# Designed miniproteins, single chains, continued (5), part 44

Each design is a single chain, and the fold is of that chain. pLDDT is the mean over its residues in the fold that is shown.

## One batch from the design tools (miniprotein)

Design m17521
Fold by ESMFold2-Fast:
Structure m17521 (fold): chain A 55 residues (1-55)
Amino acid sequence: SASAARQLAEAKRAADAAETGKRQVDENRSYVSEETYKAVYERYAEAKAAYQALL
């Protein structure tokens, strides 16, 4: 359905954005606060899990 396709596309976009954020903090770990690092990793885990749950 159109609704299911939209949910999948939105979840994929969120997961892709979160993965980019994770990559950026990994590459710049020494310049990123512990708080920001944890928040980005938590967001990545949640977005990835949400996307995988729709597959």
Scores: mean pLDDT 85

Design m17522
Fold by ESMFold2-Fast:
Structure m17522 (fold): chain A 82 residues (1-82)
Amino acid sequence: SELEEEVLKLSQLLHEVLPKLDKEDAKKIEEIMKKFSEAITNKNKEEALKSLEKLEEEVKKSLPKEDAEKILSIIEKIKKLL
């Protein structure tokens, strides 16, 4: 599905940027992504949306503008597909 494709793209981009982050910020993003993946598996749209909002906050705070913009674009697309 398009949702599964966008979720895979999000995971790939996050894995690419994780080594650039402070260890504490990387851990927070990993914890958020785990919670998001659980919500998607359980088809819990409300919890998935909350996790994406948390991810948006951490991405804006922790990443350079160019990396943040790419990830935020995919998050917005995933929100529309939920």
Scores: mean pLDDT 85

Design m17523
Fold by ESMFold2-Fast:
Structure m17523 (fold): chain A 110 residues (1-110)
Amino acid sequence: MFYDEEIVKELKEAVDKAIEANPELRASDKPDQIKKFLIAYALGKLLGDRSSAFVLILQINGDDLDAILKTAARLIQKYGLDVEEFKKLIEEIAKKYSVETLLASYNAAR
């Protein structure tokens, strides 16, 4: 499905920009774990009561950033979620939390 590839690209760009804008996140030894948490958290916020899919992203695709991005893109399409709001949530979370807090939250959610 062609839409998956375009959305995946947009989501990856948004996550990369959020990390680049935060010097603490950029200096992390575990950038992929931070990116995975940002994606899963933003998706969970958008899904609300449908957030069981957020748990599946962390548990089934937690070791593969590409798989998490593809799963997020599919859920965005399936539930008609706003890609711009997703990007905004990623940016907001990256600004609010320290690397230590994000990594601890990611590990606790797995």
Scores: mean pLDDT 68

Design m17524
Fold by ESMFold2-Fast:
Structure m17524 (fold): chain A 89 residues (1-89)
Amino acid sequence: MLEQLKKAKPENQRQTAALYIEILELLKEKGLTTPELEEMIELLKKHSTPEDLEKAREILEKIKKENPNMSFEDLVNELLAEAVEILEK
């Protein structure tokens, strides 16, 4: 995981960070909010561009639209799979 992140192109690292923000926001919606989680979201936002954040949100909305009955766990797994695919590019 960490070694793959270090070998990834800078643009792919930023896109992966933006997808992690979406995963953390989903955890907040489920009621798993902690001060540490909110600090992590703020930190990741400082290292992401508005374009990366918009693309991550578009990926989430596309998954939700195509699979409206998808469970929380499946949604998180799909976002993690997208992050892995971006890192492998």
Scores: mean pLDDT 75

Design m17525
Fold by ESMFold2-Fast:
Structure m17525 (fold): chain A 107 residues (1-107)
Amino acid sequence: EKAQLIQKAQQLLNLSQDYLRKSRENIKKGDDYLKKGILSASQANVESGRIYVDLSLLYSKSSLKLSQQSGNKDLEKKAQELLKEGQKVRDDVDKQRKKVDDAINQQ
């Protein structure tokens, strides 16, 4: 039982890390497109980045719950660290979305 909870918590951490990486990649691409004035591509990337960071936060929260239930302190710490990083990336996505919206409104 505990071993299965640990395995599932680790799987959710891996998913959270993957989606956080994808969100960061989309933020970078969105910024690059914004600098080039390709607003539609910038908007598409900020929307994808938001979806990915929300998924990362969902999976890290689920992993935290399972790591706490299993008593695995290492996984609990990793899930907490991913939650903090995910919150920062979410803030970055929100800032990028505002920049894209502002640029669209100037046309």
Scores: mean pLDDT 89

Design m17526
Fold by ESMFold2-Fast:
Structure m17526 (fold): chain A 95 residues (1-95)
Amino acid sequence: EKEKEELLKKAKEYRSLAASYYSAAQINKVGAEVEREIYERRARRAEEEGNLEEAERLREQGRENVRLLEEAAEENEKKAEEYEKKAKELEEEYK
């Protein structure tokens, strides 16, 4: 029946969207780790130069950048879960 074929196509579209959001979440998680390492190295250099104020500023900026990336990863994972749930609901109606 045509209706079953349309439901399967829509379920596949939702699974593709879920995969894209999971991929985006992984990119954000890797980005958070990279930002943490970069800002800590920059802060250490500032400390070695005797610029303690700049070191503190860099650590605060690093913490904020990491927080934003971790929040973006969480939002992308939630979107992925929503689309995966929609795909499963359509697949169950198809049964």
Scores: mean pLDDT 87

Design m17527
Fold by ESMFold2-Fast:
Structure m17527 (fold): chain A 89 residues (1-89)
Amino acid sequence: MKPLTEDERTEEAMRRGVEAALEAAEKDPSKLPEAIGLALRAMGSALDGGLRKERYLSRGDEKGAEEAIRRGLEEAERVRREAEELAKE
C-alpha cells in the first residue's frame, strides 16, 4: 500500500477522533457536550493545519508548510487520544 501523506494522516486522526467521540456519547449521553467539543476540535485542527500550510507555501516557505502540517497532525492525534479516553470511561 502507498504510505499516507501527513495530510492524509491528519484526516485519519480526525476521523478516528470523531468516531471515538460519537462512541463515547452513545455509551453515555451526559458526555454529548464534551464529545461535540472534541469532534469540533478534531475538525478544526485539520482545517487550521491546511490553511497554515497554504499560507507558508504562498511565501515559498516549504519548511514552514511542513511544520504547519506537523502541528496540525500532532493536534489531531492529541484530540483523538482525548476522545478515545472519553470513550473508555
Scores: mean pLDDT 76

Design m17528
Fold by ESMFold2-Fast:
Structure m17528 (fold): chain A 73 residues (1-73)
Amino acid sequence: LEEALREAEEYARERAREVGKAMGLSEEQTERLAREAIEAARLSIKGTPEDKQLELGLLTVDLVLLEAERAHK
């Protein structure tokens, strides 16, 4: 659980920085986006079988970032 969450958190921060730069977001907006993705991943992992936690965590991050990108357009 903790390892999957740590990897999802690192992935979310890295991807949010990339997406934020592409969208022209401020550092504050990018950090908020990262936190939103991390919390969504935390919630999705919390009910998931151990062997699926990392996969679902990373997928949840991607979905949050994709939705933010789509809403920005």
Scores: mean pLDDT 78

Design m17529
Fold by ESMFold2-Fast:
Structure m17529 (fold): chain A 73 residues (1-73)
Amino acid sequence: SEKLNELAKEYSEMLLAGELPSDIRKFVLEKAKELNTPKAKELIKKLEESEEKNKENIELIEKKIKEALELSK
């Protein structure tokens, strides 16, 4: 459980910094799934929920930038 908490913390910090590549993120999630404990499953769920919310915000910003660029042509 301690190692999963450390992974969650590192993942969250890297996600906030925009430093965690998608491939590494998938690798970390796969490692957590391999542990197959109730705590690991709960942690995966929380990480996926946090990522989903952050992804929505990034996608909204990217969409607005793309629309602004198209209007500028």
Scores: mean pLDDT 61

Design m17530
Fold by ESMFold2-Fast:
Structure m17530 (fold): chain A 80 residues (1-80)
Amino acid sequence: SAADRRAQAMAEALKAVGDGDYEKALEIFRQVATPEAVEAFEEALKRVKADDTYVTVNGVKISKRAAEAAEEAARLMAER
């Protein structure tokens, strides 16, 4: 179903964010997320590149802002 496809894509996008591959995460979100969620993530990526706020999870540096934007996109997708 479309919902199952979105859930899988969302998991892949969150994994990409965790891997620091924000461009891949954005590409995935563009395919399955709402325009509002995509815009929020794109704006967060611009701010992340200007602000260096990072967290370390299991030895991997993850942008806190990008992770938060991905969670918000996931929430918006779940409501659709």
Scores: mean pLDDT 66

Design m17531
Fold by ESMFold2-Fast:
Structure m17531 (fold): chain A 72 residues (1-72)
Amino acid sequence: MDKYIEEAKKLVEKSPEEIRKRRDAGLEAYFDRLKARSKSVDEEFYKKVLELWKSGKFSPASDVKIIKELEK
Protein backbone atom coordinates (compact mmCIF):
# COMPACT_ATOMS: atom_id res chain seq x y z
CA MET A 1 0.00 0.00 0.00
CA ASP A 2 2.69 2.53 0.97
CA LYS A 3 4.66 1.63 -2.17
CA TYR A 4 1.71 2.72 -4.33
CA ILE A 5 1.51 6.04 -2.51
CA GLU A 6 5.21 6.65 -3.16
CA GLU A 7 4.73 5.75 -6.84
CA ALA A 8 1.82 8.20 -7.10
CA LYS A 9 3.99 10.97 -5.62
CA LYS A 10 6.66 10.29 -8.25
CA LEU A 11 4.06 10.48 -11.04
CA VAL A 12 2.88 13.89 -9.77
CA GLU A 13 6.52 15.05 -9.87
CA LYS A 14 6.91 14.10 -13.54
CA SER A 15 6.06 16.41 -16.43
CA PRO A 16 3.48 15.50 -19.12
CA GLU A 17 6.38 14.87 -21.52
CA GLU A 18 7.79 12.17 -19.21
CA ILE A 19 4.39 10.46 -19.15
CA ARG A 20 4.37 10.45 -22.97
CA LYS A 21 7.86 8.92 -23.04
CA ARG A 22 6.62 6.08 -20.84
CA ARG A 23 3.83 5.31 -23.32
CA ASP A 24 6.27 5.36 -26.24
CA ALA A 25 8.59 2.97 -24.38
CA GLY A 26 5.63 0.63 -23.87
CA LEU A 27 4.93 0.72 -27.60
CA GLU A 28 8.54 -0.22 -28.40
CA ALA A 29 8.42 -3.17 -25.99
CA TYR A 30 5.11 -4.26 -27.48
CA PHE A 31 6.53 -4.34 -31.03
CA ASP A 32 9.47 -6.44 -29.83
CA ARG A 33 7.05 -8.86 -28.16
CA LEU A 34 4.96 -9.13 -31.36
CA LYS A 35 8.04 -9.84 -33.48
CA ALA A 36 9.05 -12.65 -31.12
CA ARG A 37 5.53 -14.14 -31.07
CA SER A 38 4.41 -13.67 -34.69
CA LYS A 39 6.00 -15.67 -37.50
CA SER A 40 4.55 -13.51 -40.29
CA VAL A 41 4.04 -9.79 -39.68
CA ASP A 42 3.92 -7.33 -42.59
CA GLU A 43 3.97 -3.52 -42.74
CA GLU A 44 0.16 -3.27 -42.73
CA PHE A 45 0.04 -5.20 -39.44
CA TYR A 46 2.58 -2.82 -37.87
CA LYS A 47 0.70 0.22 -39.17
CA LYS A 48 -2.51 -1.02 -37.55
CA VAL A 49 -0.77 -1.67 -34.21
CA LEU A 50 0.87 1.79 -34.27
CA GLU A 51 -2.45 3.46 -35.16
CA LEU A 52 -4.27 1.80 -32.24
CA TRP A 53 -1.55 2.77 -29.75
CA LYS A 54 -1.25 6.39 -30.94
CA SER A 55 -5.04 6.84 -30.84
CA GLY A 56 -4.87 6.22 -27.08
CA LYS A 57 -7.38 3.39 -27.41
CA PHE A 58 -5.02 0.87 -25.82
CA SER A 59 -2.53 1.23 -22.97
CA PRO A 60 0.60 -0.94 -22.46
CA ALA A 61 -1.36 -2.87 -19.83
CA SER A 62 -4.02 -3.79 -22.40
CA ASP A 63 -1.74 -5.52 -24.94
CA VAL A 64 -3.98 -8.61 -24.75
CA LYS A 65 -6.83 -6.60 -26.27
CA ILE A 66 -4.58 -5.30 -29.05
CA ILE A 67 -3.36 -8.81 -29.90
CA LYS A 68 -6.92 -10.16 -29.94
CA GLU A 69 -8.13 -7.37 -32.26
CA LEU A 70 -5.22 -7.75 -34.71
CA GLU A 71 -5.53 -11.56 -34.93
CA LYS A 72 -9.10 -11.32 -36.29
Scores: mean pLDDT 54

Design m17532
Fold by ESMFold2-Fast:
Structure m17532 (fold): chain A 88 residues (1-88)
Amino acid sequence: SKFEKAAEVIVEHIGEQYKKDPEATVIKLDLKELAKKAGVGVGYVKKALKELEEQGLIERDPKEKGAYVLTELGKGGIEADLKAREEA
């Protein structure tokens, strides 16, 4: 459940950034703020990010430490998630 809460908050954060700027490829994440919003430890946020990276939805930005890039697969996933939230 803690992992699921962390994953949900990360996906919501990425979705909100995508809605504001769909052309932005770089995702900046404040791990402590995401952990606070999810009500979990930072370790769960890191684990959720690692699983998103392993699934090919995000990649580490080679130009900026601590930043991620949303892949084309990840963009499709975020668009599907945003649509599902509008229907709920």
Scores: mean pLDDT 79

Design m17533
Fold by ESMFold2-Fast:
Structure m17533 (fold): chain A 91 residues (1-91)
Amino acid sequence: MLKELVRPGPELAELLSRAGLTKEVYTLEELVEAVKRLMDGAGLRREDVDPNLYDLSNSLLHDYLGLDELDARNVEEIAEAILKKSELVEP
């Protein structure tokens, strides 16, 4: 499951680029870990993090992926949300 190659859709790619994630293709595992890390940052204090990363975690990524706090703890739910916003790439 998590070994699939995925290309983020243009909107997801833009959101990821704000956090310094600029690849065209990721493994699903790599994207799940990146999204989980960004969502775990939702409670970060603005003074302790880059403002773009703070804004991304608090409003853009959660709303765009439709993931709540419980879904953000579930690898399968994160993976499903990413796949809905991305294209599968054949290896």
Scores: mean pLDDT 64

Design m17534
Fold by ESMFold2-Fast:
Structure m17534 (fold): chain A 82 residues (1-82)
Amino acid sequence: VIDKLHEISIKLLELKQLAKDYPELKKKIDELEEKLSNTSDINEQIELLKKYSEKLLELAKKTGNEELIKKVKEIKKLVNSL
């Protein structure tokens, strides 16, 4: 679980870098990061990741940017394996 959470954190940083020109998507990523930093409960972190990964995918699809969509799908796959 911890190794997957670490990999998800790396991919979120990569997604945030790719999303720099997409303010709506970046705002949602920042919101997720803030919520994750405010909880020490691993189960709450997993629930947040599951909820936000779905919303992030919706927003990424709206951009039409294939690299963003791919990165969010990778994150969602990892989150769903938790």
Scores: mean pLDDT 82

Design m17535
Fold by ESMFold2-Fast:
Formats: sequence, C-alpha cells, structure tokens
Structure m17535 (fold): chain A 67 residues (1-67)
Amino acid sequence: MSAEELIAELERLIEEAKRSSSAAAKVAAHDGERHLPALKEGALRGDEAAIEELKRMIAGIRRALSL
C-alpha cells in the first residue's frame, strides 16, 4: 500500500470510528486525528517511521472497530 493509500485509509477509519458507539474506537480516532498532519507530511516524504506509525494506527482503529 502506498503512503497516499495509507493516509486515505486512516482518514476513512477516523471518520468511521467517530461515528461508532465504541468508546475505544472514538479514543483511537481522536489520537489518529491529532497525529495525522505530522504522519501525512512524514509519510509523503518517504519517512519509514511515519509509514510504520500509519500502519500501527490503522491496525489499532480496525481492532477497536472489530474489523
């Protein structure tokens, strides 16, 4: 998955989690939303640490949403 695809997936999951009844999903969404600008900048520059963090955040929100 490209950096752009990872960013789009995290943005989509943040919006889905914000509409969820799960408190854990909403907390994960707020954390993701807070860090998204810095992660987006880093990932688009090819920063491996930013790309890895995007993947971790995506996995965390998916887990909270039981996906």
Scores: mean pLDDT 83

Design m17536
Fold by ESMFold2-Fast:
Structure m17536 (fold): chain A 87 residues (1-87)
Amino acid sequence: SLEEELRELIKEAEKVIDKAYEFLGVKPGGTVEDILKSRTLEQVAEVLKTELEGLINALDTLSGEEARQLKEEFEKVIKKIDELLAK
């Protein structure tokens, strides 16, 4: 279902966001669980997409294999969110 696919993408996005924050040496401000309690799954996906886009901008300032791989992982998740929300 769309709900199950969105929940899986949200979990994937949370994991890659956590990896990026660890790589950048910063701590995430909020949790996906807190967002889910007050928003629709579609709204949560949009919030996570915005977070991923922000992290891509940070990673674009870095030169290295890990930064490149994280950026590619983020772009894939964003694409999946866009495709799922368009259905």
Scores: mean pLDDT 67

Design m17537
Fold by ESMFold2-Fast:
Structure m17537 (fold): chain A 90 residues (1-90)
Amino acid sequence: DMDNQRLLEALERVRELFDQAARLLREGSSLERAKELLREAMRILMEVGLSIESAKQVLLSLAAEDSEVGEQLRQLIDEVTEELKEEEEK
């Protein structure tokens, strides 16, 4: 959980997935595909030891930097977070 190298590698991969999701939203493409990319990003952060709430905050911070689709990204992040909480808890 305190492995900074593993966390940094996860953050780089998460940024790649996030950028792909944001690009799909800007193109007016599939919301479902963008949501799946955000779900994968969340799972990667959880795999390296972040709580679901901490993983959510990482993605929300990235969404806050995007002025065009940040609101849509935030909504999808909220949806993915609730779905993952439901899945992981039950």
Scores: mean pLDDT 80

Design m17538
Fold by ESMFold2-Fast:
Structure m17538 (fold): chain A 73 residues (1-73)
Amino acid sequence: SVEDDYNKAKEEADKLRKEAEELQKKADDLYKNATNDEMKQKADELNDEANRLNDKANELDSLAHGLKVAMDS
């Protein structure tokens, strides 16, 4: 149902944001403790992944908003 799709989208968005927060914390820790270029590159990769997950979560929130509007119409 549209309501089930809405709930699933919101749940997935929340999950992705939590994963992004964990990746961002790992990236921050690596940046603080980086002693070589490999560690800095790994931190950049984690930061980029966190940004992608946040972008996906924002897309899911937009989808959820559209589904709610459709349900209310």
Scores: mean pLDDT 87

Design m17539
Fold by ESMFold2-Fast:
Structure m17539 (fold): chain A 59 residues (1-59)
Amino acid sequence: SKEARDAGFKAAEEAVKSGSNVIRVDVSKYTGQDAADAGLVGIIEAKLRGVDATVVPAE
């Protein structure tokens, strides 16, 4: 869903802004496909900006 993808994008933006190699995506509130979408978007966006990103669930 757009909400899940937006969550991933925002997590990637925060990681890039802070110079972090970790992106935190709250995947616990999404069903399987939405959780995957959020994580994938986060990884892609961080990598495009040169950040070696690791997805971490945020509870």
Scores: mean pLDDT 68

Design m17540
Fold by ESMFold2-Fast:
Structure m17540 (fold): chain A 95 residues (1-95)
Amino acid sequence: SSLSEEIEKALKEVLDFYDKERKSLTNSSLVYERTLLEFIKKLKEIAKKFNLSDEEIDGLLDIVGETVETGDYLNMEGVFEEAFKKILDYMEKSL
């Protein structure tokens, strides 16, 4: 679907951003913070495109926060992929 395509595109863009940041910065916490902010930015762009409510946007951001906080910080690529997978499932069931 167009929604699935936008989520897949956002995942690829966020992972590319993470790869660039981790090659340029030695501070893993700063790389993490910047990647999380880029992820949130991409989700808000998708939410605006699909006319999601503030409540639905908050639901998406909660999934991101919980997945990132409980994920393996040594495998941030896998954490972001898992977050996008949960977001796709949430959007397909709730929209």
Scores: mean pLDDT 73

Design m17541
Fold by ESMFold2-Fast:
Structure m17541 (fold): chain A 98 residues (1-98)
Amino acid sequence: SMEREEAAKLAEEVSKLAEELLKKNPDMPEFIKKDIEATAEAARLLAEDIRAGRLTPTQAGFRMTAVLSGMYLVAKRLKDEETLKKIDEINKRFHKVF
């Protein structure tokens, strides 16, 4: 469905956003880098699972909340207002389509 493809693309946007945070912050502490890398991978796998039809909307919602929460905490610690705004936009769009 169109909604499933849009939801998968939003999860891919989270993965890309996590990768961009890593590129912008080469000197961030190793434990934070590992958290962002894990978030990028979790978001990528979420997109694959959504696209494959393996998740109900409720299941996808729980997983999206988890990856967005991880991103939010890191972006807030880094005082990255641009990333925080993008997280809010992705969250709002996800709840409209899935």
Scores: mean pLDDT 85

Design m17542
Fold by ESMFold2-Fast:
Structure m17542 (fold): chain A 81 residues (1-81)
Amino acid sequence: TAREHFERAAQAAENGDFDTAIKHLEEAAKLLSGEDKRLGLAAQVAANYLKNHYKDLSPEEKAELGKRLAEAFRRYAEALT
């Protein structure tokens, strides 16, 4: 489900595995429609941002970003209808 993909994306981001996080965000976005379209768009935006920028980050910046993204993705999972 989209919730499971957000939960997996959060776990991956928290562990610094942004490639796995991107994959789960893209899968979540494909499943989201109707009332959850905005969450699908947010998932696509996050995946695109990570693809373009995460390799340029220091280890410390990656750890902080991963923590913040994990919190955001868990909130997205909780917000699903």
Scores: mean pLDDT 80

Design m17543
Fold by ESMFold2-Fast:
Structure m17543 (fold): chain A 86 residues (1-86)
Amino acid sequence: SNVERRLVEHVVSTTTSNTLTIELTYEVEGKPEDHSVEVFVSADSGSTTSVKIERLPDGRVRVTVNVTSTSPGKTVHVTVVETRRP
């Protein structure tokens, strides 16, 4: 079986306060059952991250990443990967 992985989004952001919310919404191709979304988050030390992935009623996917940091000036990387199976 041919499994396709696609980079959907790569976001780099720097915190200007102790909290940061990154929200991404995008179209997905194919049927929901043939499709999965993985989100990878890396952040500078002293940061805590949480990720929420939602399928919207119109078929789009919304990814919400919340970051809490001990200080401003922390760099956060968010990578969204789509996997489709034939």
Scores: mean pLDDT 77

Design m17544
Fold by ESMFold2-Fast:
Structure m17544 (fold): chain A 67 residues (1-67)
Amino acid sequence: MEEVLKEAKELIEKGGEEGRKKLVEIALSGQLTDEQLRELIEYAREKGDRESATLLGMILKEREELR
């Protein structure tokens, strides 16, 4: 859902531990498609948020393994 993806991108831009916790909750909730999660990972890398990119990548990998 485009609105959830936008919120997640804003959390990456804002930074901080609380923002990262909410970002992980959004990713784990299933509200983002696999494609949207990949877009979010690339966005985090572009913004230099390597920690968020790594966490989101782990969640995506787990989703793909459960498929």
Scores: mean pLDDT 79

Design m17545
Fold by ESMFold2-Fast:
Structure m17545 (fold): chain A 98 residues (1-98)
Amino acid sequence: SDLEEVKEALETIEKYLEELKADPSLASQLFLPIFLNLLKDKKKAEELKAEALATLEALAREKLTAKVGPEEAERLVAELVARLREEFARLEELIEKL
């Protein structure tokens, strides 16, 4: 079930990337290294998490600004970042139970 929960979290992140009209494979590329490091090196996991969030924020800003303009893009970017932070918190709780 732990693998199913990780898969579910990745599928949720893929849905966020689809909303941005980005490549869903970015979910695995950006977030799998975070999960692999959570049990071994919490500091590295936090650094990778910050880098992944910054990458997605930049991508979201670029894609959404082109579609809805800069003001609405900033609101949507803030919402996306908040959702991703909640998913990371959920995954950290799941891994602590392992």
Scores: mean pLDDT 70

Design m17546
Fold by ESMFold2-Fast:
Structure m17546 (fold): chain A 61 residues (1-61)
Amino acid sequence: SLEEERERLFAEAIAELNAKIAELEKRLGRPPSQEELDALNQEVAARLRERLAALEARAAA
């Protein structure tokens, strides 16, 4: 179902965000700032929105 596909996309986005945060922490050698975390959140959220839009376009076609 579309709901199951949306849930999968959200789960993938969460996993991607966690991986990017862990990578950033390793590169910085310190905890990321809120500004740096917000930037990663915005990047992952933008990709999630694109994937959700593509999913809805496929469902409408």
Scores: mean pLDDT 85

Design m17547
Fold by ESMFold2-Fast:
Structure m17547 (fold): chain A 78 residues (1-78)
Amino acid sequence: GEAIVRQLAEAIRNGDFETAVALVRANADNPALMEPLRRVFDLDPSRGDPVEQAIRAIRHLAELDEGARRAIADRILA
């Protein structure tokens, strides 16, 4: 639980989006990871696969500055 969420947050903070995507795919059925992502990215299961929504949101972080990525990583850990 906690270790996986920390690994995801560090990957996002460091701009390692492919590692972040791989962690989401490997932990698709893990609520300890998926519930923080649902909260931070406003994932909506009625609009399709929450895993694919989370992956798309993570890849979009590449367009943001470092400060915005760090803020999102901190929100995932909260």
Scores: mean pLDDT 82

Design m17548
Fold by ESMFold2-Fast:
Structure m17548 (fold): chain A 89 residues (1-89)
Amino acid sequence: SPLEEAVRNAVRNLIAELKSMEEAGVPREDRLERVLAGARRLAAWAESRGLSKERFVRIMEEEVERHKDELSPESLEILEEVIARIRAE
C-alpha cells in the first residue's frame, strides 16, 4: 500500500540517520533518544492514517533485518530497544 511504502521509506531514513550519527561520534544515549523520538512520531502518524501498531512494528523489524549487515552491533541493539519500546507502548 502507499501508506506502508511511505512508512517503510521513513524507517529506512531513521536507520540511515542512526548510521550517520554513529559515524559522526554522537553518544549512544543521544542516538537512542533521537531514533526513539523519530519512531514514536512515525508510529503515531501511521496509526492516524490507519496502520496498526502491530503492522508498524513488523515493518520496522523487516527493515532492520534487511539492513542488518550494514549496521554495527551497537546500532542493532539501539534499533531492537526502539522496537521493544514501541511494542510495549
Scores: mean pLDDT 90

Design m17549
Fold by ESMFold2-Fast:
Structure m17549 (fold): chain A 60 residues (1-60)
Amino acid sequence: MEKLKEEAIKRLRALGHPVAEEFIKEIEADPSNVVEKEVGAELLAIGDELDKELGYKPAG
């Protein structure tokens, strides 16, 4: 349980996105849903990979 939480937080921090930071805060407050958050982190990573390949830049 604890190592799963740490791994999820590490992956989310690597993304450096606001939504990822929200996931980290929620996991730290209540780690019971870390599994669902980990799935979300993987989707974010895939999205980042596609954005990089397409040369797409988010509104900012």
Scores: mean pLDDT 65

Design m17550
Fold by ESMFold2-Fast:
Structure m17550 (fold): chain A 72 residues (1-72)
Amino acid sequence: DKEILRELAEEGFKLIEEAKKLVKSGDYDTAKKRVNERLKEIEKKYNTPLAKQAVDVFKKMIDEEIEKEKKK
């Protein structure tokens, strides 16, 4: 469903943008925890294989963002 994919993308990207602020401030554990908790809520809300795949993508995005910041 394209509509669910759009909603998932909007929520996920907003979450990652908020988490990036925490990553930039050095709060890596808080950023990762916040993202994981919100993604769990999203997965539960939509309860579809598509939501599960989107959650996995966003989890990877936050891990990559933290790794990138740590290498500075």
Scores: mean pLDDT 79

Design m17551
Fold by ESMFold2-Fast:
Structure m17551 (fold): chain A 66 residues (1-66)
Amino acid sequence: AKEKIKEVLEKYRKEHPEFQPLLDRLLAALDAGATPEQIYRTLEAYAKHFPELQPLAEEVKKILEE
């Protein structure tokens, strides 16, 4: 699950450079041992203020539901 979430975050980071600082922090958190669920909760919270992050949060949720 972690590897697949990392791939999705890296793809979104490339497509949306404006979110690179946030996404780089989430990637670093995963490398430091944060759980996929913690990454999803953070993305869901940010998506409430930045609707453009909603598709990313939905992709991470699908990975957690596999």
Scores: mean pLDDT 80

Design m17552
Fold by ESMFold2-Fast:
Structure m17552 (fold): chain A 87 residues (1-87)
Amino acid sequence: MKMVLPESLSEEVKELLREINELGREAQELYNKYLETGDEKDKEKAIELVKRAVELAKEALKKAPEEFQSYFKSLYEELKRAYEELS
């Protein structure tokens, strides 16, 4: 899916959002692998990636323009819940 980011977002915030999406995708792939194989290392890596995504989402929320605050707040809260449920 082609992600269209508004030009009004700073390059820094756009880069944070791209990294958050990549971390989330990789974490989901690792967690799905854990569910199939039982390999705890995959689960631990997935948890660490989600934790990093939470930190980046918090940073993006602080740097985002007012028009995107609700979006980044929802993203942060969703990732935080995922981290708390996995850990």
Scores: mean pLDDT 80

Design m17553
Fold by ESMFold2-Fast:
Structure m17553 (fold): chain A 88 residues (1-88)
Amino acid sequence: HMLETLKILKEGYEKVKELIDAGADPEVIAETVRETLKKAGVSPEIAERVAELFKKMVEEDRQAVKNAVDYTLKQIDEEIKKLEEERK
């Protein structure tokens, strides 16, 4: 179900945000992204590539990644609220 998938993504990206705020290593952040995407049904091959790109982005500009994660979480929250209202 799409709602269940969005909740998995929300939990994972909230964890990513916490790790960024705590100054965690880029590898730890990337691993969390990989596991989150796999739980959400993304293929392991795509999840691994996305995690590797995320790691490079965190190494280059941690603040920009934090801003992107915050924006993504807001979008996920809005979509969850909409789906919960229409859920049947």
Scores: mean pLDDT 81

Design m17554
Fold by ESMFold2-Fast:
Structure m17554 (fold): chain A 93 residues (1-93)
Amino acid sequence: SEEEVRRKLEEVIALIDEFLANYDTLSDEEFRAKAEEILAKVRELLPHLDPETRAQVERLIAAMREALAANDKDAVKAYLEGIRSLLREVLER
């Protein structure tokens, strides 16, 4: 339902907000695990996004996975901020 999709968007945005607020307190293993959990939940939203937003989010997911493999925490943060901004735009429509 539209209400269920809205709720899932809000939940994913809240998870990103919590991660971005606390990421510097995490070990490398915890950081990677939480980032992958967020990516999995973002992927679950992809079928519910318009094609343009979906393509933008998919590009950010790919870039973030590369940054995670490189252990580039600053890049991961920047890509999550990008994903959050796109999801917030969808929520405010």
Scores: mean pLDDT 88

Design m17555
Fold by ESMFold2-Fast:
Structure m17555 (fold): chain A 82 residues (1-82)
Amino acid sequence: RESLLEEPSPEEQKKIEELRKRIEEAAAAGDAEALRKVLDEAAELANASKNLTYQVELSMLIIRASVELTALLGTERVLEEL
């Protein structure tokens, strides 16, 4: 069976793009709060969805947001010492 038939809905695909853009914008802005919001939203969507492809995509976004958040938290500590 073609996995294309189990692709995320157009709405879910748009949500993936929205979350990805929000991660990039938040990371560029140094906005740890925005990164935490994306993490929470992606986790809720992954838990609510039964679409495995959507869950995988959301998990990748969660990992990316976590990496960006960790980098920002390190930068904040350095800036607080200055």
Scores: mean pLDDT 75

